# Designed miniproteins, single chains, continued (4), part 111

Each design is a single chain, and the fold is of that chain. pLDDT is the mean over its residues in the fold that is shown.

## One batch from the design tools (miniprotein)

Design m15847
Fold by ESMFold2-Fast:
Structure m15847 (fold): chain A 62 residues (1-62)
Amino acid sequence: SAMARAIAELARTDPERALALAEELARQGHLDDVQEAGVLVLTELGDRELAERLGEIARRHA
């Protein structure tokens, strides 16, 4: 999704802003986009810790 891609691209330069955006999107019910962003961060950036934090955000709002 475009939202998942936006989170992943933001994560390349500003991980804390990416997490803040993910938190807001998860609060609005966009849990699938936050989960997809976690997969993109893991597979494209190799950042396992950030991917786990994105997954945790989605789980907290599920």
Scores: mean pLDDT 85

Design m15848
Fold by ESMFold2-Fast:
Structure m15848 (fold): chain A 68 residues (1-68)
Amino acid sequence: SPEEQELFKLVNEISDTFSQDKFNQILSEAERKLGEWLAENPDASREERVRFMTDTLRKLKKKEQEKL
């Protein structure tokens, strides 16, 4: 889907921007937040899950880039 392609592109941009260790930290934090959100939103559609992950990764990317 376009949403999944956007997520994949964002993951690649984070990988290209940061060290492997920082990339792994960002992904782990995003996965943790997604797990918490899914526990509270069990009926969330696939597209809503993808949008949540994309929004979360964008926020984490911005926060980490502002430290550089």
Scores: mean pLDDT 85

Design m15849
Fold by ESMFold2-Fast:
Structure m15849 (fold): chain A 62 residues (1-62)
Amino acid sequence: HMEELLENQRRVEKTREAAARTAEIGAKYDEELKRISDGTPEEKDALRKRARAEAQAAVDAI
């Protein structure tokens, strides 16, 4: 029974940490998108893809 509680607690903590890290990364890339607001659609798409890749890497590191 303790194993079930620890498993659930770690799953919740992992989910929260993943959400926090992805939010942080999203905020950073949102600011970069604002800096290149006059940039090309290709530049903006590249930043979005980079943000997704970095968020996935951060989640995988947890």
Scores: mean pLDDT 78

Design m15850
Fold by ESMFold2-Fast:
Structure m15850 (fold): chain A 100 residues (1-100)
Amino acid sequence: MSIKELAQQIADATVAQIREIYEEKKPELSEENAKLAEEELKRIEQELARRADRLAAEAERLGWSPEEVKTLMEEYADAEIEVFKMLIEKLLEIDKKKKE
């Protein structure tokens, strides 16, 4: 596996995890807030793909190991997952208040 393939696999796995969170919570969200969550998911997907490409290029230029690229990519992935979870929780709170 190349460093680029490793970084892309981490990005793809992260997008799959975020998509699973979205699909699980989508039935509890209003149509408007489900759309906002989907737009954020698409943004994260694009940013993770771009980050993976950039980290692979930087690893080639700077001599980073596959382990270093994995660590950096996983740290970035974890941050995006947490941001998405916080967004979903906030949207659920907003929708709950509107139904009261």
Scores: mean pLDDT 85

Design m15851
Fold by ESMFold2-Fast:
Structure m15851 (fold): chain A 86 residues (1-86)
Amino acid sequence: MLVEATLTNLSEESLRFLREKELEGKISYEVLPDGTVRVSAVLSDEQIEFLKELEKEGKIKLELLPDGVLRVEGTLTLEDLEKLFG
């Protein structure tokens, strides 16, 4: 499933991790002037279930768009990012 994430409050280590994953061709990654980070990736069913767990914890909000894109908004730790994109 195609996922588009808008993430805030990312550490410098998280930003370096995302940059490396973009260089590997696994994600698309953009840092906005306000410090918000946009990430696009194709995720497996297991990774989508993990996102649902994070939503239950109140870390993120999920919205399935009519075109089948899953929108993610919130804050993720380096550990969460490694689970999703590693």
Scores: mean pLDDT 82

Design m15852
Fold by ESMFold2-Fast:
Structure m15852 (fold): chain A 80 residues (1-80)
Amino acid sequence: SAEIEALKAAIAKDPTNKETVVALAEALRREGRYAQAAYVLRVAKAAPDNASALLFAADSTPALDVTEEEVRALIAEYRA
């Protein structure tokens, strides 16, 4: 996805931008990549300054059973 690649490039430049992290999680959710979206949000919350960890999470295929509704809840929690 061109959108996801652009958002990953933005995170590489500024991993502390919460709006970019939310946009990436929402883009992953729209593509049905729920486990990756959840992993990105968890990493962003635990290590907000770590661009490498965020990019690794976005490229990962975690063996997590995550629903779209759970991703929406995680995005809402991260934005609060």
Scores: mean pLDDT 82

Design m15853
Fold by ESMFold2-Fast:
Structure m15853 (fold): chain A 67 residues (1-67)
Amino acid sequence: SAAEEAARREAAARELGRAAAGVMARSDQKTGDEIAARAAEALAGSLEEVEAERARFTQLLNDLLAG
């Protein structure tokens, strides 16, 4: 379902965020912070897509339950 797909994408985005943070924690250079910031922006975009799918599924579910 769309909600299950949204949940999986959100979990994947959080996992990528933790992985990126782990890599950055091992870097002692300023460039590491810039890479981490770009990764965070990319993850924010992915989370917006997940939220859109979640909203669509919630609307469908509410329509079905209201009938």
Scores: mean pLDDT 68

Design m15854
Fold by ESMFold2-Fast:
Structure m15854 (fold): chain A 89 residues (1-89)
Amino acid sequence: MEKKKEILKLLEELRELAKKLRRNPLTGKPVKAETFSPETMQDNSPGKSLLEWIEEKEKEVEETEDEKKLEEIKKEVEVLIELLKEALA
């Protein structure tokens, strides 16, 4: 399914941006991809880290055949990519 391949490619781009993350995109404070949670937008959050979130979304994309779910994941990934690009600029 081409849409799954597109989303997985976006998740790979997000992972590469996450490796370069040095500050929180909302607060500007120093963070690491391993401790930053996109669900809470906080460092050292009890939620999943950015890298764990990416792994979860990769699994959801591979396991789902729901076009609406794939579209939602794609939108979430694209929003995070833009947010991280702004944080790295």
Scores: mean pLDDT 70

Design m15855
Fold by ESMFold2-Fast:
Structure m15855 (fold): chain A 89 residues (1-89)
Amino acid sequence: MEKEKIREQMLEEIERELETLEELLEEIKNNNYKIHPENVLEKDVLLHITLGLYIAELNFILRLLEELGADEELIERARELIEEFEKLL
């Protein structure tokens, strides 16, 4: 029993991960703006690798949210994060 509690716990963990990724997106946008006084090529390579990994993670999160029957708002947050990360590629 407590299947509902396990589902809620998973959804809370995913929501926290989405918040972390939203904060990371903001930091990446700020970092990208501030990078150009330095060696931009090395940072661009790392950024592209990082973006690819987070897009893969977000696609997994999106599928998991749909399987868990998450609220449409949370699903939409994941979709918008994917789109924002893809815009940075």
Scores: mean pLDDT 75

Design m15856
Fold by ESMFold2-Fast:
Structure m15856 (fold): chain A 85 residues (1-85)
Amino acid sequence: SKLEKLELAVYSTALYLASLGYSEEEIRERVRQIAKDVLDGKVSEDDVGQMVRKGSSAFFENPPTLEQMELVKRITQEVVDEARS
């Protein structure tokens, strides 16, 4: 579904950015834009696949802290909830 695609894209991008040391505000801004692009039909399955690969690679090379993982989960939930309303 479009919401499942949105959640996966947001989670993967948030994980990638957090692993690179981006701030909470920068992560929120970027993943809200990704969510909007998914809802507008501008993100393909291949694009989501690339986001997942980038997130996984960054996680493997620089495993996030517990604090970073909690941040990623919180931001993902907030953005998905906004998209459901």
Scores: mean pLDDT 85

Design m15857
Fold by ESMFold2-Fast:
Structure m15857 (fold): chain A 84 residues (1-84)
Amino acid sequence: MLSEAQKRILDFQLAVIRAAADALPADSPLRERALAAVDAFEEALAAGDEAAIRAAAAELQAIFDELLENHGDIVLEAARAVLA
């Protein structure tokens, strides 16, 4: 089971990824991939599959890293919106 700290970090990252993806153009491959990864993580949580949750969390981290590298301005605005 994820710790409280891990849940808080993942919940925050999930919200930021979703907000950042929503700010990307509708035809962006990264937007589609990010939203699919969020959905996969939520599905894994609903199923209670620990291995699937871990795999989905790793994919979300990879997407977050890619968003930071290529769309850091969008990520910053998304983080500000989530924290507001």
Scores: mean pLDDT 79

Design m15858
Fold by ESMFold2-Fast:
Structure m15858 (fold): chain A 87 residues (1-87)
Amino acid sequence: SPALAEARRRLGELYDLLSREDIADPAVRARALEVLRWLRATLADHPEIVALVDEGIALLEQPNPDYGKFQSTFIEIAELVQALADS
């Protein structure tokens, strides 16, 4: 699927950003939210991905997010998108 391939690419770029920058930075959080909202809209036909993306968005919208929980959720999104793209 072209949508899943693009999702995998954007998640990879976000992973690279998060490896270099602090997710507590408002600009970094804004970029992460932009990617997650795009995923929600683009992969709306994959309810399992939408559920994880909604959790990730909710976590990042908190003033003091649990970054460990966000990282776990982000990894689950990335692994599920990869598995579906490779099918």
Scores: mean pLDDT 85

Design m15859
Fold by ESMFold2-Fast:
Structure m15859 (fold): chain A 72 residues (1-72)
Amino acid sequence: MEAVRAELERAIAEAVELARREGAAKASQWFDERMAEILARAPLSEAEKAELRAEALQLWYDRMGELQAEQA
């Protein structure tokens, strides 16, 4: 779980940088795809994947809220 959590956190950081360069719509699409790819490859139960997805989405929304004021 911890390794996959760290990978999702890195994906969120990359998506935030993408949002700054190319806008929130592209970043959201990239993050959705990347999150699905990471979770699909993870040797985890469906319950564990659901837990990580919920946590990643919450962190993503928090980070995107911070960017909203920057109009990036």
Scores: mean pLDDT 80

Design m15860
Fold by ESMFold2-Fast:
Structure m15860 (fold): chain A 55 residues (1-55)
Amino acid sequence: MELSEEQREEAEREAARLVITEGMDGRTAYIRALMELFGLSEEEAEAEYERALKE
């Protein structure tokens, strides 16, 4: 799957919000943000998280 830079930034912003407000760890928050914002499956969201870590 291909996310734009803007979409990745939005997911990171939402993940940070979830960490602060819900006490989620960073991985879980980012996966949740991708699923909620873009309708990705958990597997797809996990793949994007691994990709983001390499950047």
Scores: mean pLDDT 77

Design m15861
Fold by ESMFold2-Fast:
Structure m15861 (fold): chain A 61 residues (1-61)
Amino acid sequence: SAAELERATEKVTEIIRRGKEEGLSPKEMSERIMALLEKEFPEASEAEQKEIVHRALVAVD
């Protein structure tokens, strides 16, 4: 649903923001994002996962 995609985007955005503050590598960041999506949003398609990540990256400064 749109609300679920928005919630996922907010959580992924938070992971990216915190990861940048912690100095995580792109690989470490990607692994944390994928772990969250698989655990909390297992019904998300590959296309939806890509949209979530893209929107989150745009939301980060």
Scores: mean pLDDT 82

Design m15862
Fold by ESMFold2-Fast:
Structure m15862 (fold): chain A 75 residues (1-75)
Amino acid sequence: DARVGAVAATLSPVTAEILRVAAELGGPRVVEAAVAAHRAGASEGEIARVILETALELGKDDLVKAINDILGSPS
């Protein structure tokens, strides 16, 4: 998705990785929420939170785990 790549290019490596994983595991609803937050001028922390909250709403447990692993593992 060209929108995901464009948004990711404006973010830190950690937040960009979260967005890419969200695009792979969360599907279009999670991507749309993240892009909307970015367009509204949300901070990187707010974008990551929107991705996490949307993943939880949709029952995307694998995505929630992946986000927590990324935030807890700075490699």
Scores: mean pLDDT 79

Design m15863
Fold by ESMFold2-Fast:
Structure m15863 (fold): chain A 99 residues (1-99)
Amino acid sequence: MDFYKELSERSNSLEAILEALKRAAERALEEAEKYKKENNEEGYKNALTLAAAYIGFLEEMGVDMEELRKRLEKLTTEEEKPYVEEGLERGREDARALR
């Protein structure tokens, strides 16, 4: 919350905020990949859900997320799909609340 407020106040450009969120999505995917390799199930699920939320938000805002979406899908197992779908929808709802 505070991070996004500071970013919004420092930049009058919506594009700068969307770019920062895209980098946050990339970082969350990197963390999910790391936790999956380390067999850290809690860290993996949390990072994967967070990545999904950022991707869902950015897709709803009209940002091209095809590459990150494919990366998310490759990383997601069948058992984790419900968490990813919940994350994606949360992101979309947050984006709609801003419109």
Scores: mean pLDDT 80

Design m15864
Fold by ESMFold2-Fast:
Structure m15864 (fold): chain A 82 residues (1-82)
Amino acid sequence: MKTKDELVKERLEELKKMSREEIIELLMEKLGLSREEAEKLIEYFSTNEQLAELFALLDAVPEAREDIRNKLLELLESLEKE
């Protein structure tokens, strides 16, 4: 069976093959983010590793999607204030 680290690595390789636009659309679909919020999140994650971990977590625990979304929105608000 694939470990969490292996799933994150597979997602990272998938993300490396995706365009910026495709990643934005995926974030909007998975988390219900606006386009502007998704773009800010991609800019914040300077590496695709954090995005890969986020998507792996969403796939493993879909019931936590709303909590994860709220935490990301709080992060984006904090970045605008800093």
Scores: mean pLDDT 72

Design m15865
Fold by ESMFold2-Fast:
Structure m15865 (fold): chain A 65 residues (1-65)
Amino acid sequence: KAEELEAQLLQMGAEIRAIEERIAELNKSSDPADQKEAKALEDELATMRQKANELQDQLNAARHA
């Protein structure tokens, strides 16, 4: 299970980076639709970071067990 959690954390890190890049691109636009999408992605990014922290806690627990 530790290897699975490590793989999930690595994948989430890559997804977080992709979302951050997309937000940066959308923020260059003056289109209200793009600004709304950027806001939604920022909220999703915050949720993903929270989940990554939870997975890290699970990984630490698995390594102590």
Scores: mean pLDDT 81

Design m15866
Fold by ESMFold2-Fast:
Structure m15866 (fold): chain A 90 residues (1-90)
Amino acid sequence: SEITEARKEAYDEVAKLGAAAKRVADEQTLEEIRKLLSEIVVSIDKLAANGDVEKIKELTDMIRKAREAMEQGKIEEAKQLLKEAIKYAE
């Protein structure tokens, strides 16, 4: 189903961001990012339960942008983008 595919893509982007954070962030910052990613996973699950495919896709794009910032070493920008993603998913 569209919802199952959208949720899978969102989880894949969360996993990629987590992997990027492990490469560039110190232990303290990594713990902060893991907390934000846990909140994003909860948001993905709630949107999936509501059948909100379009909002999951938009959230996935926001997570991708945060991952790109993380890969560039822009850790504070990536954290801010994740906080905005959480707020968007409310």
Scores: mean pLDDT 88

Design m15867
Fold by ESMFold2-Fast:
Structure m15867 (fold): chain A 94 residues (1-94)
Amino acid sequence: EEVPREELEAAFAERRPAWEATIEAARKAGDLLLAKLNELLVKAQEAVIAGDYEEAIAYLEEMKKLLEPYREDPKYAAALEALDELIKELRELI
């Protein structure tokens, strides 16, 4: 039930552009939420690389909580979908 690191890195890389686009848009708006989202994203990626999938999921769930008030905003919708799909994939690996 261990997944190769390369496969996990690929899953992150596939979804990272949507997250980074959302983070960049919020940063341009001067949103303090962006700083926390970026911190949590980095921690989630590091946890996946370390094989700590439960910890990675916890960081991704925290990002979802921060984005939940903005779910109707198209700028955040793609990021929320990417987070949901990645959490599902990581849960299947545990």
Scores: mean pLDDT 72

Design m15868
Fold by ESMFold2-Fast:
Structure m15868 (fold): chain A 62 residues (1-62)
Amino acid sequence: MMNEELFREVELSLEYMKLAVLKRSGEISEEEYEERLKELEKKEKELIERAKEKGVYSQLYL
């Protein structure tokens, strides 16, 4: 069973993939893609820092 932090990292990876698909299909603008990408990067950093604080080291090797 995955802990919550690891599960959220997997979910975040899926969001990155989904965002890339939306960009390629033209459903979002280049500016919107870049803005959302920055938000996802910020969330990823926060999740990694939180996992380290709780003694759960996440490497997100994807």
Scores: mean pLDDT 70

Design m15869
Fold by ESMFold2-Fast:
Structure m15869 (fold): chain A 99 residues (1-99)
Amino acid sequence: MSPKAREEVVEKIRKLFQERGFENTSVREIAKETGVSQGTVKALMKKNGLSPKTAAENQKAFAIELAQMGFGAGNIAILSEMSVSTVTKIMLENGLTVR
């Protein structure tokens, strides 16, 4: 498998976590959507830090950064591809002002 083909699979995994939620996307579903084996999905996730926990932490960090830049919850939801409710909860849990 070429490096480019591996990068395309990794990008599909990231997109699935964004679309379906951080903890709600199974390795089995990712394997079905990407067309690779569950073992290959697990290996790529581990190598690239793309576990559901890591994906959730990365999206949370991005939302916090956008809030610190002065973006409102609605705009952060659009830019981070999260729900407004999730963004609002993250902001409140981190002591940030919701607008």
Scores: mean pLDDT 68

Design m15870
Fold by ESMFold2-Fast:
Formats: C-alpha cells, structure tokens, sequence
Structure m15870 (fold): chain A 55 residues (1-55)
C-alpha cells in the first residue's frame, strides 16, 4: 500500500519501496493521481495519512 499526505498544500505519496512522488489530486479525494500518471484508490484514512492501492 501507498500512503498519501498533504505537505504545505501539495499532495505527496510514499510508495512501498520508500520513494516519494508528487500527486496532482488532493489527499481528500477518493482517487489520487501521481505526476507519473499512476492512479491510486484510497482505501482508508488514519490521522494525516490516506492509505491507497494502485489500480
């Protein structure tokens, strides 16, 4: 699973391999699209983080 978080108005996604990528969409959205064009479905929210899975 990936973890998405808002950082000063920008959404970032921490991938399972430890890399961090920027997203075009809000962390509050049900679907998060990264700058590389990959799409993640939000599965749960815990604190400041959204858990997401690649679709």
Amino acid sequence: KALARDVEGETYVLLPDGSIVKAYTSVDDEVITTEEGNVYKVTSREGDFAEAELI
Scores: mean pLDDT 78

Design m15871
Fold by ESMFold2-Fast:
Structure m15871 (fold): chain A 78 residues (1-78)
Amino acid sequence: DEVRRRLEREREQQRKAQVQQAVKEVQETGAGADTLLQMVEDAGAELIKKYGPKAQPLTDEGLAGWRAKLDALLAALA
């Protein structure tokens, strides 16, 4: 009853926050999807360069985070 309604509202709030965050990230970067994709690639290369081969797991996690932002942006623009 009430518990189920609260969970549904929390999920709706999370989705709305993700969409707003993705839009804000695009507006703050000022250049859209192409720039975001370039930033993901550059961030991966810089982490490997700075920390060496041992940084690969952390780099993969970092790239996954940026990829999620890009996917959220593309969903918001569609």
Scores: mean pLDDT 60

Design m15872
Fold by ESMFold2-Fast:
Structure m15872 (fold): chain A 60 residues (1-60)
Amino acid sequence: SRVAELIAQNRAAIAELDEAIAEYRELSKDPSTATEARLKLLVFEIAKGGLEFVVERLEA
C-alpha cells in the first residue's frame, strides 16, 4: 500500500540520519570540527524526531 511505502521511505531516511549522527559525533571530538559538527547534530536530531513522529502517526 502507499502508506507502507511511505513508512519504508521514512524509516530509510531515519537510518541515513542515524549514520550521519554517528559520523558527526566522531567529528565533534576534534576541536577543529567540533562547532560545525555540533550544529549538524542538532539539525539531524530535530529531523530524526520529526520523521519518527510521522512514522508513529502513519502506523497508528
Scores: mean pLDDT 87

Design m15873
Fold by ESMFold2-Fast:
Structure m15873 (fold): chain A 65 residues (1-65)
Amino acid sequence: SIERRIEAVRRLIEDVDYTLESLRQALQQETDPARKEALRRRIEEAERIRRDLERELRRLQEQAS
């Protein structure tokens, strides 16, 4: 059902938000330039995934209306 898909997407967004918080905290503590760059790249990837999931969530919510 569309309601189950909405819940699944919300769960994925929650997981990505948790990952982003962890990565941002790690970035604040990191002193090695190469590791900082790797963390920034992972944050960028997670932010892209989050934006895609937010678009999917909006699409599903519009269908449910």
Scores: mean pLDDT 89

Design m15874
Fold by ESMFold2-Fast:
Structure m15874 (fold): chain A 94 residues (1-94)
Amino acid sequence: SMDQINRQIDWQIDLMQQISQHTSQSMQDLINQVIQAVQRLRRTQSRDDVDQAISRINQLIDYIDSNPNDPYRGTIYNTTMNLMGQIAGVRRQI
């Protein structure tokens, strides 16, 4: 259900926000862009906002792959991939 997907998204966002405070400014900015895109998707439930959320997630993943020394990159990657799974769930409901 969308309620179950939204609870999982809330958990992933909370975890990303907690971790982001211990990362670089560039990582924090990308994490914030992902969170903003996901929150917009949750309000609109539009396919365009699904594509935008996926785009922001891919930008974050690309940054992680290019910055091997950024702290908590592995944890951020795993949380981001879990969030991508929830976004796929949202896409199936709209």
Scores: mean pLDDT 86

Design m15875
Fold by ESMFold2-Fast:
Structure m15875 (fold): chain A 91 residues (1-91)
Amino acid sequence: METLERGIELAEKMLEAARKGDYDKAVELAQEVSKVFEEGAKKYPEVATELNRAAGLAQQAADAMRNGRYDLAIELFEGVLEELRRALEKA
């Protein structure tokens, strides 16, 4: 699924940006990840639960990053990748 492949790529870049201290880039990527997965969840019912959870976690991570809660944001970014792994196991 191209949506999952792109989502994983964006999530990896998001985590890298956060680890490098490029918090503005991490927030930008988190917003893009959320949007991609919200659209994917509407089109792919078999993985909709995982994609909706990933989108929600990405938005929460962006908010945490903006509020200086960097440790929480990293945990939420890791949660995005975990939901994507579950989606891959289904299709």
Scores: mean pLDDT 79

Design m15876
Fold by ESMFold2-Fast:
Structure m15876 (fold): chain A 66 residues (1-66)
Amino acid sequence: SEEEIRQKLQELAREFQKATHGKKDIEEINKKLNELAKKYGLKPIEVRNGHDAGIVAQQIVDKIRS
């Protein structure tokens, strides 16, 4: 359901923020975002830096709410 998807996205948002602060590169984050967009019927989204990762994750959650 939407609540389950929202919870999963919230967790992924936190993971994206931590991954960018760690040693994960931006390409991996973009790949995961594209897969999420595909599976949940969202528009493709690109992240330029770690700061954007948090914002984009929140936007995904908000879009799922509709």
Scores: mean pLDDT 62

Design m15877
Fold by ESMFold2-Fast:
Structure m15877 (fold): chain A 94 residues (1-94)
Amino acid sequence: SMEQQLQAFREWAEEVLEEMQKASEEEQIRLARSLGGTALGFLREVPAEHREEALALIEEQFARLLERTKSPRTRALIEEELARLRAEHARLLA
């Protein structure tokens, strides 16, 4: 079921990325925050032995999002959300 959870996150993240391409800047910011919150919940809920794999998937999806985002304001927020996710991962390892 971990493989199914990772796949479900990937599929959901792909839908968010597609929606962001059609969204206004304000909607992109809302979607980026939603993605960050969902990713944080996912990272916290996965078993400890799968957290590295979960973070790698999260970082992959955020990298794709940054690559497709042109707004400096939205890019800054995405980078801030990713930094928060990395900090939480470090906290969970401590």
Scores: mean pLDDT 84

Design m15878
Fold by ESMFold2-Fast:
Formats: C-alpha cells, structure tokens, sequence
Structure m15878 (fold): chain A 90 residues (1-90)
C-alpha cells in the first residue's frame, strides 16, 4: 500500500511527464507537424488522466481525502493545458 508521500511524489512525476509532453507538442508545432502534435496531445492526455485517476482512487481507499483532493487539483491544472492545446490544434 502506497503512503501519502509516495502518492504525491507519483502525482508530481505525472505532472513533470505531462510538462515534457507539452514541450514536445510545442516543438512538433514549430516543425509544422500538426497531426503528430494533435495525436501526442490526445494520447498523453488519455494516459495521464487514467494514471491520475488510479492515484486518486488509491488515496480515497486509504481514507485520505486531503491527498485525493491535492492530486485532483494537479490533474485538473495539467489536463486543462492539454485540452486547450487539443482545441488549438483542431
């Protein structure tokens, strides 16, 4: 069973991975690779959403609603950036 610290560190890891994906998306846009950028944005968003939801579910099962809420806020902020980028590319 993961600790609160481990769940938060994994959530931070997902944020850093998402930021890396956003940097790659911007690079693809600069190269005129709009279809590749859109595909990466959609795939990264779907994978990150699923992994955040698993961490939230683990925190909730532990009865740690404060940790679940912190992870939800990190998820919301990151996925909003992907949603805005997807909308821009469509």
Amino acid sequence: MKTEKELLLEAIGLVLRGIGDLIEIEQLIKEGKYEEALKLAKEAKEELEAEFDELIEEAEKLGNEETAERIRKLKEKLLKKFEEKIKELE
Scores: mean pLDDT 87

Design m15879
Fold by ESMFold2-Fast:
Structure m15879 (fold): chain A 121 residues (1-121)
Amino acid sequence: SAADAALIAAGLGITLGEHRQRVVDIMEERGASVGVILAGGFHDVGLEEVPLDGTEASRREAALRGAELARELGEKLGASEETIDLIVAFEGTQFGEQLVDTSGVDQAALDAVLAADREAS
């Protein structure tokens, strides 16, 4: 559930905030898989270390750092490699550029979480 995603994030020291919680709520309401809900809950984690300054360079750095943190957090959570790859792909593509390899990712799941992120914005 959305509440379970918030509890998992809190256990990892992550505050979801309003935007990430909204993405999680949208995905849960649409009956998304646990992996897709977790991808929504952990997106923008790179923004906690790399604040956006309006430049393409800051967006690229945030996306790459978010992808690194998403892998680390997914591994700590014991998430499947498929779930970790989805979270990493979402972080690496969320600003409109493909900064990571997405070839092993469920494209429909990635498209769904990107759409939920846009709706939550």
Scores: mean pLDDT 69

Design m15880
Fold by ESMFold2-Fast:
Structure m15880 (fold): chain A 72 residues (1-72)
Amino acid sequence: SVAGLLENALKALKEGNDRQASIYLTAAALVASLESEEVRELVMKAGRAFDAGNKDEAIKYLEEAIKKAREV
């Protein structure tokens, strides 16, 4: 599920595992693009924040994406 992928991405980010975070973010963006444009947009914002080195912002967007994905 997209929520499960997002939760794994969030865990990886909090643990500083950038490789796993990148993999889960990419997978979540792809799956979300097929189910919910709103969730996809939040995942893309999280990815951009992560690439910019802003991990706190990436975590906030991922938490928002998880909340929305659980309701879809």
Scores: mean pLDDT 82

Design m15881
Fold by ESMFold2-Fast:
Structure m15881 (fold): chain A 84 residues (1-84)
Amino acid sequence: SEEELKLMKEAIEEVKKLPVVEDAVGFGDIGLSIVRDEEGRIVSVPNEGMGFLILAKPGASEEEMREAAKKAAELSTEAYKKYK
């Protein structure tokens, strides 16, 4: 569990490096929620059984958010595979 949490935190740090990501937090299963600071808009993309909540930078387009979500899902999946 601690090792799993460490891998999740590492994935979160990688997600934070993505161009349109302002902040990110993890919860449980591998999956992604993109939170845009535009009137509280939230886009949730739960995948692979591990959850992340991602705050998008102001001005990020819907397309940029989708690409960030896709990349973050890949990073989350890699963390899950390393745990397994």
Scores: mean pLDDT 62

Design m15882
Fold by ESMFold2-Fast:
Structure m15882 (fold): chain A 68 residues (1-68)
Amino acid sequence: AEPLLEEGFRLIDEAKEAYEKGDFDTAIELYEQAIELFRQALAEDPSNTLARGALRRAEKLLEEVKKK
């Protein structure tokens, strides 16, 4: 599951950069992609607390962007 988590975290970093630049559409797309990867990681290992935490944080960040 490490490849899914690593790619997901990379997408989160890219989404944060897009958000800071005011590119909310790109930030939304990147957060949605990261969420999908974290969901896949959690499906592979339901006990993976890192994946669960990352998924929860990514969903919260996506919700914040959608309010813009």
Scores: mean pLDDT 82

